# Ledger of designs, part 87: designed miniproteins, single chains, continued (3)

Each design is a single chain, and the fold is of that chain. pLDDT is the mean over its residues in the fold that is shown.

## One batch from the design tools (miniprotein)

Design m11001
Fold by ESMFold2-Fast:
Structure m11001 (fold): chain A 86 residues (1-86)
Amino acid sequence: SLAETLMKEAGLNEVQAQRVADRILAGEKVISQQDIVGTNYATTENMELVRKTAEVLRKLGYDAEVVDVEPDDLSLRPTNAKIVLK
């Protein structure tokens, strides 16, 4: 399944992988960092999971792009990232 591939290749846990898979299969075109890792904190580890998730989606034939997102409350803080499906 898509969720199993995301667990094996992107390093997502079962809850994270199932959430991402459910959103994509429902036709969502934007997958937020919060959807992927459960938080908008722009840590190196969280942003790496977003990038790995997009890489796996591209390998599966999705047109997936990583886009930086500024935090709403702290425009000078590090950006979190989202995935846009085209």
Scores: mean pLDDT 80

Design m11002
Fold by ESMFold2-Fast:
Structure m11002 (fold): chain A 81 residues (1-81)
Amino acid sequence: SRAEIEAELREILEEVRELARRAEARGDTALAERARERARAVEALLAQLDTLSDAQAERALAEARGALEALRRELAAAEAA
């Protein structure tokens, strides 16, 4: 549902913000900046969500999930090094 998509996007936003804080704390400014850019993109998506069709909202959610997983992978690799 639309409400479930909104809830998951808000969860992704919080996770991306936390990832940015963790990257900043370890001195990875480049990763922190990319995470902040993604946070702004998710914020913009949430603001425009009511203008999207259900199919567009589902695709946008899938893209946001993929971006979060890519950032998580980068942080995990940096933390393992």
Scores: mean pLDDT 87

Design m11003
Fold by ESMFold2-Fast:
Structure m11003 (fold): chain A 90 residues (1-90)
Amino acid sequence: SVEERIEELEKLLEEAKKRGDEETARLIQRALEMVRAAVEARRAGKLDRLELEIQRGLLGIMLGVARIIGDKLLEEAMRLAIEALDELAR
């Protein structure tokens, strides 16, 4: 579920903070904010498919960057955020 993916993202955010990876934590926080905003938009009946596709694209760029720099924690977080947005689009 989307809620389970949010919970896992929150765990990855706490892991990044505990490791002192402030930049990674900030990017995971941004991904969490995007997913939470999409959930609230869906609840309000204001979910825009084009906006979801744009946000998914931005997360895909962050995933690509994570892979290039070898940040596995950031990579996992970006994958979870993309999966959450994909589930919201169903």
Scores: mean pLDDT 87

Design m11004
Fold by ESMFold2-Fast:
Structure m11004 (fold): chain A 63 residues (1-63)
Amino acid sequence: GPAPPVTADDVLELLKYFPRASQRDIARVLGVSPATVSRLLREYMEREGLRSREEIVAYAQTL
């Protein structure tokens, strides 16, 4: 059945509240693989012009 797809926004929300969360912890909470978390973050970087995970975390903390 169509589970709603996990998005980069879901990952950023976790990083906003838990900026020190590991990629594995995020994957476990969202019910996806760590590879999926990596892919979502990379796609978000490309869309938003962010260059690193540190920039994503900083951006998430401003939301």
Scores: mean pLDDT 78

Design m11005
Fold by ESMFold2-Fast:
Structure m11005 (fold): chain A 91 residues (1-91)
Amino acid sequence: MSTAEAGAEASARAGAKPLSLEEAKELEKEYLEKYAKRLGANTIDEVRAKLRKKGEELYKAGYSPREIAEKLDLSESTVSRFIKNLEKAEA
């Protein structure tokens, strides 16, 4: 039998690491198709800006991350990232 001790982290992986260029490009394509139709946006930049802005507005209005995720049809992880960006922008 082998012993394995390495790599146990219950840590800061939840929204802490930045996306790679490759991952960002793939997400752009998905956002363009899914959210452009819903938001009436013509470009990927508009989709990203509108989603982030809506998330920030809902957060400022007192909505929980879970409620924002449900309204925007996003994961709570994505919403938490928007909130974290808002927290950074307030500084």
Scores: mean pLDDT 65

Design m11006
Fold by ESMFold2-Fast:
Structure m11006 (fold): chain A 71 residues (1-71)
Amino acid sequence: SDLELQRLIEELARAAGENKEAIAHVAKGYFALQRGDFAAAEEHFRQAAEANPENRDRILELGQRLIETAR
């Protein structure tokens, strides 16, 4: 669902917070999903989680759910 994808990316952006590196990786992961590159999306969401360790688990869970929804 397009609505579900929008909701999940909004939650990911919120979880990335004000961390510029995490925000950049969330954006790159989303663009990878738009191209159907699931491996690149997974790597970028992992890098976003590493950049924001306070929200690591949430970012990883949301990233996985976003990838599953986009398939």
Scores: mean pLDDT 85

Design m11007
Fold by ESMFold2-Fast:
Structure m11007 (fold): chain A 71 residues (1-71)
Amino acid sequence: SARDQAIALLRQALRLTTNPRAQTLIQQAIDMLQNGAPTSDVIAILQQALRLTTNPQAQALIQQAIAILQS
């Protein structure tokens, strides 16, 4: 499912992310996806995480997760 694909990408992003607030937001997004939260709410949290994430690979993974959730 789109949610499962997004969770997999976000777990990879979490491993590459060093900012503690960004890690918290990515984990929150994963938990929200697992608990069936609306994709719009998850995307809002991921956009916040993206602004705090400096690693280019982690940024790409978060952007891919957002794109999947928007489709």
Scores: mean pLDDT 90

Design m11008
Fold by ESMFold2-Fast:
Structure m11008 (fold): chain A 77 residues (1-77)
Amino acid sequence: DLAEFLEREAERREAEGDLESAKTLREIARLIKEGKYDEALEKLYEYVKKKLIEMGVPEEEAEKIAKEAVELVRKKL
């Protein structure tokens, strides 16, 4: 279950002190549970892109990786 995975990842991020990521991941999980898949995938794209840029990935590569990650998730919904 993708929503359960995102909730577990949110707990992990919260334990590491990343409260903003925990909030975002819980919101994405909530949208998935409500069947709002397009909104959930849009938020997931922005979250993954932001995290990759924070880790030093160039913006163009971050956008490509985030898009590919969202398409993999879409196939499981």
Scores: mean pLDDT 84

Design m11009
Fold by ESMFold2-Fast:
Structure m11009 (fold): chain A 85 residues (1-85)
Amino acid sequence: SEEAKKLLEELGKKEVPSAFPNEEFLEYLEEFGITVNLLAVELAILNNELTELSEEEKKKLAKLALERLTELGMEEIVEGVEKSL
């Protein structure tokens, strides 16, 4: 949606959360052409673009993304995503 695209662009201006599992994992995400932003990572998981990740790793990444969005004060986005899961 247009709203999701705008949110992705706004999150693209934020720093990558230090709470990601490890640096090697972040490099792996970059290899898939994903701008390391929380919403972009979450959308990639939903689109199954991170096919080489285990389901447990995908869940951990989604949880960290939601936690970071909460820290950024994007509570309405977090609540919307949680309702969609």
Scores: mean pLDDT 50

Design m11010
Fold by ESMFold2-Fast:
Structure m11010 (fold): chain A 58 residues (1-58)
Amino acid sequence: SEMEKNTKVSLLIQEWIENKDKEKVKAGLAEIVGEEEAETILKMAEDGLAAGAAARAA
């Protein structure tokens, strides 16, 4: 179901934030949502982390 996919995606993003294993998270996301959407999700998450780091530096 869509909710199950969204839950798995959220857990994978949390795993990436916690353990910084981007390659594992990308592979897991691609299995759930496909490669193109996985790349988009990871880019958005990376942009969010970069913005957070910039805010901390300011």
Scores: mean pLDDT 71

Design m11011
Fold by ESMFold2-Fast:
Structure m11011 (fold): chain A 115 residues (1-115)
Amino acid sequence: MEEELAEAKARYDALLDELVRQGRLQTPSPEALEKVRAKLLEKGLEDEEFPGFVVQIAAVTGDVEIIEYYKNIPELERYRVLVEAAERLLAGQPFEDVAKFAYEKIKELYEKYKK
């Protein structure tokens, strides 16, 4: 368990570095980021550290509930979704399609674990 989480984190970091190196990671517009930050502040989540990719999903989908869903699933499952999303981006899938995939998967995991 602890080893699996460490491996998932390390893999995600390596995949992120490769995406940045290839210029394949989209940066949301300043307007989209400001909208996400405003909604995080409204929910009292402004001080929480979220992976930039999760913030980008919220910006693309327009739904900041993804951040609440992400926070409430097990950490290992969170990193598994991030790893799969990064792998899909490296495989040539459009960012919008990958963001929607990650959104749906995080929401599914939230429903599974919220009881």
Scores: mean pLDDT 73

Design m11012
Fold by ESMFold2-Fast:
Structure m11012 (fold): chain A 92 residues (1-92)
Amino acid sequence: SLAQEYLERAKEILREVARERKDEERLERIEELESLPLEEQIEKLKELVEEYLKEVLEEIKTTEDPSKVPELIATALRLIGALFDVELAERF
């Protein structure tokens, strides 16, 4: 279904970001979603993406290493894309 396709796109973006950041806890949380009904997966993934985006935005504000800012901005934009995908999953 279109809902499943959008959900899978959002999950893949989140997995890629988590792998790049070596965030094993987030990778485990994404895998745990597979056991839930579709509606719960959408709800929980939305919460997870919003939480992750908030953390990345705080890192941008607090980092003392300006060389990391472009990477963090790119990561934030990818997470915003994942939020759009999960919103589309809710509509179908």
Scores: mean pLDDT 86

Design m11013
Fold by ESMFold2-Fast:
Structure m11013 (fold): chain A 71 residues (1-71)
Amino acid sequence: MTEEIKKEVDELLKKGLEAARKGDLETVAKQARELREIRDKAEEEGNYESAEYAEKALEELDRQGVRLILE
């Protein structure tokens, strides 16, 4: 995995969680979509390590993001 992809995934997750705290569902959905695009592109390029990293970030955003919106 490249440090560049890791940093991008980390930033998208951070922005998604911050948006969830504010109840900004549109921004949460946008960050989730961008994470899916990174995952899909990485899979197409055979970069399964980066695809798995993006998938784990998506799972974290889903788990924590929903909780933060409800609080």
Scores: mean pLDDT 80

Design m11014
Fold by ESMFold2-Fast:
Structure m11014 (fold): chain A 68 residues (1-68)
Amino acid sequence: MKEIEELINEESGGAEFLSREQARAVLLKLGFSDEQAQTIVDLAQRREGGAETISRETLKELILTVLE
């Protein structure tokens, strides 16, 4: 959990919302493949109603869901 929060803070500068590119970078650093990262980003954007930014909470929930 702390590793995920640290990577999110590094990419977002502590912001609550991340761009698609920032979210993807976090996922790649966590060891997800390009395909997995894209799928998670797409799911996160869908949960945000198609918004251009992804909340750190939504991103964390999806990462934990994918990890079981």
Scores: mean pLDDT 77

Design m11015
Fold by ESMFold2-Fast:
Formats: sequence, C-alpha cells, structure tokens
Structure m11015 (fold): chain A 69 residues (1-69)
Amino acid sequence: SMLEQQRAIEEAEARGQKAMNMSSKELADIAIDLAKKTGREDYVKKAEELRDSPKSKNLELINEIVDSL
C-alpha cells in the first residue's frame, strides 16, 4: 500500500541519519553484510566494488537492497 511505501521511506531516512554518524568503512561493511544476507551475487559484487566509495554510494545500495525485500 501507499502507507507501507511511506513507512519504507521514513525507515530509509532514519538509516540515512544514522549513516551520517558512521565512517565510510562502517557503512560499506554494513552494505556488504546486508548484500550477503540476500544471497544475491550481484548485490555482493556491487557492495564489494563500492567498499572504498563515498558514504552516499553505500547508503544508496543499502536502500536498494532493503527496497527489494
């Protein structure tokens, strides 16, 4: 429903706020762990490629993975 989509957006914003207080490495490690939990090789590869990328790239991947669940 639209209400469930709105809640997902609010949860993504809350993750964004927490991410602002994390290092790029910490956020990358979270993205890699989350990708591994999905069992999807494409997500794992993308997370590993983004390991040394800015926080925004790792947060984008985290949001993409969560939205796919």
Scores: mean pLDDT 75

Design m11016
Fold by ESMFold2-Fast:
Formats: sequence, C-alpha cells, structure tokens
Structure m11016 (fold): chain A 61 residues (1-61)
Amino acid sequence: MGYENNKELLLKAGASERLASRIAKANQDKVFDSLEEMRNSTLVVPSGITREEARELLELL
C-alpha cells in the first residue's frame, strides 16, 4: 500500500511522524522503492505544512 510504504521510507530517513504521514497521504497512489526515487519523482507536497516540517523535507531531499 502506497501510504504505509512511503511513510516508512520517510520515517527511516528521519522525518517526523506528522510530516511522514502527510507526505505519504498526498502521494498514496504511488509506491516508491526508495527515498532516492522520491527525490527524483514529482513529489506532491501538501499545503499547510509547518516551517519545521518544510525544513525537515528539504533536509531529506
């Protein structure tokens, strides 16, 4: 399932639970094999993420 797979990848990379859940939900229709694939794909970033969450996402990518 795309949501749980993508959430696991983000959590393993050091993303917060909230950030990982929100990004995974926005991209639930696709299953990424790795964090590297996420970086190279058109990743949907949901609106309304916090400054801290945006910072975390940039650090992961």
Scores: mean pLDDT 76

Design m11017
Fold by ESMFold2-Fast:
Structure m11017 (fold): chain A 75 residues (1-75)
Amino acid sequence: MVDAIAAGDEEAIARVREILTRAALKVGKELGIPEEEALAGAERAVEALVTHLPVATEEQKAITEKELKEVEELA
């Protein structure tokens, strides 16, 4: 996933947006965060990944992949 996002794969980016959106809505509901704010947070996270992963080190990519797996399990 991380390598595909770093390469600009539109399908991988769409998939991570879906995962982050689902997780943000689920966690946001539990924490009492408004749906609009949770969605905005997910979109900011996608933008950060698209911007930073192409220039990230292998270590940074490994950390991000672990974090994304934890988020996917949460969703």
Scores: mean pLDDT 81

Design m11018
Fold by ESMFold2-Fast:
Structure m11018 (fold): chain A 80 residues (1-80)
Amino acid sequence: SESVERLKANAASALSTAKSDLSLLRPKLPETQYQTLQQQLEQAQQAFDAGDYAEAFRLANDINVQLGVLALKSAVEKVT
């Protein structure tokens, strides 16, 4: 169905973004936080592989929001 195909494409895109952004932020994150995000990313990937594109999209978006907040927080903490 169109809805499933669109959701799969959106989930794949969100996962790709999360993987890329997590990789870029890795050197700037505390190890514990990196490990937590990596585990969440693995959960999103597992949902995608199981065909649960809705859950994969939700989890990947949650990770992308977290990464955005962390990037902003890191920038703010470096501003006097």
Scores: mean pLDDT 84

Design m11019
Fold by ESMFold2-Fast:
Structure m11019 (fold): chain A 73 residues (1-73)
Amino acid sequence: SPLELTRLQARVTVLISEAYFLIKYRPQDAAAQQQAAGLLSEAEALVDQIKPHDPAFAARARQQIDELRQQLA
């Protein structure tokens, strides 16, 4: 449903934002970096569910996930 799609998109946005915060503001905290990696993996799984319904959102979110993963030590 459109409502369910919106909920999944919102969840992906929150997960990516939380990962971004941990990576940017806690780069020397190994536990925070592991948490960020977990958040990105969860976001990736949800993006795969979104892709058939909104490929443009999925592509943009995938790019953000990949860019953040490159910043992990």
Scores: mean pLDDT 89

Design m11020
Fold by ESMFold2-Fast:
Structure m11020 (fold): chain A 77 residues (1-77)
Amino acid sequence: NERIRQLILEGQRHLGQGLRAERAGDLKTAAEHYRKASEYFREAAKLYEEQGDTQLADLFQNQSDYLQKKADELEKK
């Protein structure tokens, strides 16, 4: 599915940008990118769930949840 593939690719791009920002000490920018990556992976998980692929849906949901927690940690609210 091209749509799911594009969502995963965008999520990976934001994850990469988040990692680069975190390495540079820009924690706010890192958190913003991790949130975007989380959103893309959550959308991919939803589409996998709609297709009945619960294993892939769970994998991307877990990835999304991890990145959301990481973003929250970096924002230190």
Scores: mean pLDDT 88

Design m11021
Fold by ESMFold2-Fast:
Structure m11021 (fold): chain A 57 residues (1-57)
Amino acid sequence: DEKEKEIIEKAQEIMLKLLKEGKSYADALKKAYEYVLENTKDKEKKEELKKALKQLE
């Protein structure tokens, strides 16, 4: 499952970059979740991320 691993690693890079740039944890996490949601093929993960994103609004 190399493709899913790459997606998660890229999402983590995005989150860390935003945190270093002074974004809030919630904003950084939201952007990381959005990236995974847009790129993952895992239907269960997509539904979990949609719920998590709604809670962060």
Scores: mean pLDDT 79

Design m11022
Fold by ESMFold2-Fast:
Structure m11022 (fold): chain A 81 residues (1-81)
Amino acid sequence: MEEKKRLEEEIRRTHERILKLIEELKKENEEDARKTAALGIREAGVEFTYDLGLEAVKKGDLERAEEYLRTLRAELEELEA
């Protein structure tokens, strides 16, 4: 089913973009232990949401998968600000 594949692809792409941005931010703030720790906590939250999103896709719960995708997109937008 097309929607399931689309959601999986978008979740994976958004996750990859977030991880790349967090890696860049960690490098820029490597001397600030507090900021690096905060970024680590955000990364853990993103990984948790990513796992839930993929599990929702696997189970065919497309409405929930779209909610997790929206959560990942919101995180990306906040990190880019």
Scores: mean pLDDT 84

Design m11023
Fold by ESMFold2-Fast:
Structure m11023 (fold): chain A 99 residues (1-99)
Amino acid sequence: GQEELIKEAEELLKEAEEIYEKAVKEYKELVEKGEIDKAIEVLEEAIEKLEEIREKLKELLEEAKEKGYDPSPIEKAILEIEIMIGLLRIQLGVLKLIK
């Protein structure tokens, strides 16, 4: 039902947050060491994984809408992942300029 869809969306958001936090930590350590190419790879991989989770959330959003459930919790999760992707893309752009 609706509770299962919300739970699945919350689990996907948690997975996205863990990917984001790990990527932020790893790229900063690599930048500090001067390993810019590896830092770029970490950010690119994290962006790809977050985009995959966003697509899964979009599928859940369509299911929620089709079933007449409140889409708001899933829409919020999608927005939070889009913010994470945007922030990583800004950092990726900065690293490509200093490379």
Scores: mean pLDDT 90

Design m11024
Fold by ESMFold2-Fast:
Structure m11024 (fold): chain A 107 residues (1-107)
Amino acid sequence: SLARELLAQSIGGLISTAASRVKLTPEQQKAVDHIRSVGEQIAKSGGNGKEQQKILSDPLNKKRVEELGKIFEGLSPVSHSPRDVFLEVGSQKVLEAAQNIVAWEKA
């Protein structure tokens, strides 16, 4: 579906733009790239619960989706704020998500 492809690109673009506003370590950048990738895959699955369950059967993908959810939860209160405020909050949440993934992988 073109609509699902466009949604995936919108999610990826938001994560990439937010990430560009913070200094990430190579490990954190890799974590962000994977959060973006899994978010795009979930968007493309478009409510197909079986395809989404297959993606989420990997514990690391489940953790990536959890952290992606936290990014959007953090952005919700500032969704109508000026773009600069929205991206400042987004960049902080992306950094926190990257830190959480890296810490989880080392545990």
Scores: mean pLDDT 84

Design m11025
Fold by ESMFold2-Fast:
Structure m11025 (fold): chain A 100 residues (1-100)
Amino acid sequence: PLEELEELERLFKEALKKVEEAVLKDDKKAARETIEALRGEIEKIITDPELLKKALEMVDFLEKAVELAFKEKDEKKKKELIETTKAHIEDAIKKLREYV
């Protein structure tokens, strides 16, 4: 459903912004809470099982990327990792539009 995809895109954009801020501030709790809130909201609003599966796989990808970013001690590499993660998530959302 197009409307669910539009809400999904909005949720990921807001979560990516908050996660980026949390990683740059080394706030692991804020990042974890943002990712868990994103997962919970996706589970509540997405009724299509295939879209839900793909959306949750994207959340899992984001969670793993954020864990790697927190382990990175070089600030430049940390920022590059976050920017690459954002680009991959945004590309995945664009590709989901082909199925709706």
Scores: mean pLDDT 83

Design m11026
Fold by ESMFold2-Fast:
Structure m11026 (fold): chain A 65 residues (1-65)
Amino acid sequence: RKEKIEAAKENVEKTIDDEEALKIYLEILDEIEKNPKGAKSEEEIEKVKERMKKLNEILGIEPAK
């Protein structure tokens, strides 16, 4: 799991040129690493989803299937 998260961070740094999008993505990965069993509240889960949505909007790409 650490390997997967680390590889994802490395890939994101190489492929995403937008500083704001990169920061949001790295924050999401850090939160997943610190709390892999899920959030304590629905509010935390919603914040992660909202960041993902914002990331997609900044990049102008469709979300993964």
Scores: mean pLDDT 64

Design m11027
Fold by ESMFold2-Fast:
Structure m11027 (fold): chain A 100 residues (1-100)
Amino acid sequence: MEEIIEKLREILEKFLEQLRKLGMSEEVIEKIRELFEKAIEELEKGNIGKAADLIVEALLLADEEAKKNLSEENVKKLYELIKETEEELGELFEELQELL
């Protein structure tokens, strides 16, 4: 469990760092971080479904805010980043389900 939560934190922190590089505001980054921290709390409680839902909400927030505030080129880069992050998270959640 601890190793999976640590891997999750690494994936989510990389996502937040890439959002900064794309020009996302710190206010939006902190809102996304709050959703990710809630997801980690739900995982620690064993609520895998709630954790996944919170992560999806965070990724949707990132997409919505990018469309409002980022250039077309950076929105495309964010779509690629979201797809990569979803793939990594999917693999991690499969690993987590095998442990439970």
Scores: mean pLDDT 82

Design m11028
Fold by ESMFold2-Fast:
Structure m11028 (fold): chain A 61 residues (1-61)
Amino acid sequence: MSGEEILALASSGDPEKATQAGAAASSVGGGSPEMARRVGEAGLRGDKEEAREALKEAGVL
């Protein structure tokens, strides 16, 4: 899954998709629980900018 696809899932406003985005970001970013938390929480809040920042820090966007 690309960083752009993960960002789209996180930005969907759907809690299930936000959870998928966190898991995918962790998988692509080397299995970090912190990455899953940051992207998942940002997605649950609808915070696209925080999700994007986390993905950029992981090198996946």
Scores: mean pLDDT 77

Design m11029
Fold by ESMFold2-Fast:
Structure m11029 (fold): chain A 57 residues (1-57)
Amino acid sequence: ETREETLVVTAPSLEAALQAAQDRVDALQAEGWRVVSLRVEALSETTVRADLRLEKL
């Protein structure tokens, strides 16, 4: 099974936004999803976009 997910996170700082994105990745992996592709882009100093391609075996 394959799934694509786009996550946009806004936080008080870039570091906080990156941590929130990482928390989402960790949660998906805990659900049994394997991260096949991860692209992280800083849209601003407070916002990041993470594009995920996931596979469940």
Scores: mean pLDDT 80

Design m11030
Fold by ESMFold2-Fast:
Structure m11030 (fold): chain A 103 residues (1-103)
Amino acid sequence: DAERELAAARAILLILRGAPDAEVERALAAAGLDPAVYLPLLREEIAALPEADREALLAIAETRLAGGIRLAARKDGEIITLTADPATATAEEVQQKALALLE
């Protein structure tokens, strides 16, 4: 459901930002998700992504979840300009996955 999807997106952002496990666990628990189950699964999924794809996901997720930075991000007209490496073909695929997760 939407509430669980938002909780997972927030946990992903915390992991990508290098937040301590305790902060990620609190975010998951506050949304009614078991950190012992969800934290390892999310870490495993993120660890499977190339570095450039993780940076792309972070930039997109920060823009969408924070709300306040979206005007600056949209000045360039393309979502891929929010990524650390717009030259990679995988960045467009990661954008589509990130957008699907944040819908």
Scores: mean pLDDT 56

Design m11031
Fold by ESMFold2-Fast:
Structure m11031 (fold): chain A 98 residues (1-98)
Amino acid sequence: KEETEKKLLEFGRELARLARDVQDGKITFEEALQRAIELLKKMIEFAKKNKDVELAEYAVDVARQLAIEAERRGLPSLAEQFRKLVEEAKKILDEIKK
């Protein structure tokens, strides 16, 4: 769907901007992960409201990757928050696919 592609690009650009801001020293990696949690919450709500399978799948993949990255960097509380977002996104994905 054209709207799905647009939203995937928008969320992808926001995540890429967070990565650049960390590289440029504008924010800490921890702050970037906290902002990514808020972006993922918005992404999951949008996927739920619009029954958007591709966006829900993208949210699962991003949250899973960021959970691993947070754990690797010694941020277990943030890793746990991303793992909870993985489960929420999977729940939404399962509901849409029924």
Scores: mean pLDDT 85

Design m11032
Fold by ESMFold2-Fast:
Formats: structure tokens, sequence, C-alpha cells
Structure m11032 (fold): chain A 78 residues (1-78)
């Protein structure tokens, strides 16, 4: 039960972080960069959800969420 709650919390944190990144991407002056960043964020959210459904640990989901957020940030810095 506690492990399941921790996993759900990790997923929520990742989804929120990537949703914020999508908002930043939607405001980017270069539409091509913005669209690429939104696509990366959407793929990140799908990956986190798949990991949670497969029973990945909260720690694994948090690390994947950080990695996905860094990828979006790299695209936005182009």
Amino acid sequence: MKEELERETALAIGEISLAVAKIAASRHPDKEIGEKAIEAADKGIEELRAMAAAGASAEEILEAGKKATREVEKILEE
C-alpha cells in the first residue's frame, strides 16, 4: 500500500513537471522548437505512466521524470 502511494506520488510529480514544461514550450518564440519540446514532454508522460503501470519503483519514476524534464529543457535551449 505505502509503496503504491509513493509510486503514484512520483508519477504525479513527473506529470506536473512535464505539464509545466509543455506550458513553457507553448510560449516559445520558435514554433518548431516549441512543438518538438511538447512532443518530448508528451512522450515523457507516456513513459512515466507505462513505468507506473508496470510496477516501477517511486525512485525509478522520479529519475525518469527528471530525465524527461532535462530533455525538454535541452530542446527549449535550442
Scores: mean pLDDT 83

Design m11033
Fold by ESMFold2-Fast:
Structure m11033 (fold): chain A 65 residues (1-65)
Amino acid sequence: PKPEPTKEQEEKALKELKEKFGEALKDVKDSDSVDGVAAIVVPRKLGEEGKEEAIKIVEKYTVES
């Protein structure tokens, strides 16, 4: 079970994902699920290493250490 982030946190996480992965996430919309982007779109384009990196970005905004 994942915590439900605020819409603002999801938007920030998604923007950082797009900045880091650029071309691979160009078709991703701000309304798309950040979890879905990290778990499906990133590994589809960049493999498991990309997925781990994307999850770290999502956690940065949802967990805030």
Scores: mean pLDDT 69

Design m11034
Fold by ESMFold2-Fast:
Structure m11034 (fold): chain A 60 residues (1-60)
Amino acid sequence: NLAKIAKEFVKNPSVENLVKLVKAMKERGYSDATIDASIEGFLKNGIVTEEMVKEAKEKL
């Protein structure tokens, strides 16, 4: 369930939870552009750091 994964990510922002969220979004058929827009939102709101995003992208 994407909504549950997203909720857990917001509660416990980590590289592993970000990877899980992105994988779940891809499985649901979200485009790379939509996923990138979501990550930009997380960065803007201070939920993740640029370093966390780089590490997550390396694992994807």
Scores: mean pLDDT 84

Design m11035
Fold by ESMFold2-Fast:
Structure m11035 (fold): chain A 108 residues (1-108)
Amino acid sequence: AAELAARQARIDAVVDRIMDTLFNNLDLAAVDARRAQIYADAGLDADEQKIVDAIINYYVMRGGEEALKQGEEALRAARRLGMSEDIIRKIEGGIRLSRTVLEITALA
């Protein structure tokens, strides 16, 4: 319970920091490079990093094959760790977005 609450707080704080950085910097590549440092500074483990990546992909509407793969890996990690329903819903939202982008791309 205490460890899950700590993971939840770390994930929420890192997501907020990355989103705030994106609003102040339109260079997505520079933000992606800064993301690695933000994860290190926050002490995120590999599973927590996957979860944050999937949530950010959802918020920035990043879809496609790689985003789908990242989302599915993050969903497995989040379920294994017993993450909150809010986190699960955001990851599932990103997966749905990624599938929709792939369907639209295949139609074009």
Scores: mean pLDDT 80

Design m11036
Fold by ESMFold2-Fast:
Structure m11036 (fold): chain A 65 residues (1-65)
Amino acid sequence: MTPEEKRAAALADIEAARELLERATTAEQLAAAGILLVAASLYEEYLSPEEQKELEELRERYLAL
């Protein structure tokens, strides 16, 4: 994967995790959101500071559940 592909993958995972966290009513949906947040975090270095802050806020939301 190129750096650009890694960034695109992380952004896609952030968006998918956000949607799952907004609608999560099952343990399966919460587990899926957690997996996506971990996957996005693997490529955090390719994200802008604003995108990294968004990922951090989503991780905090997940941990507060």
Scores: mean pLDDT 82

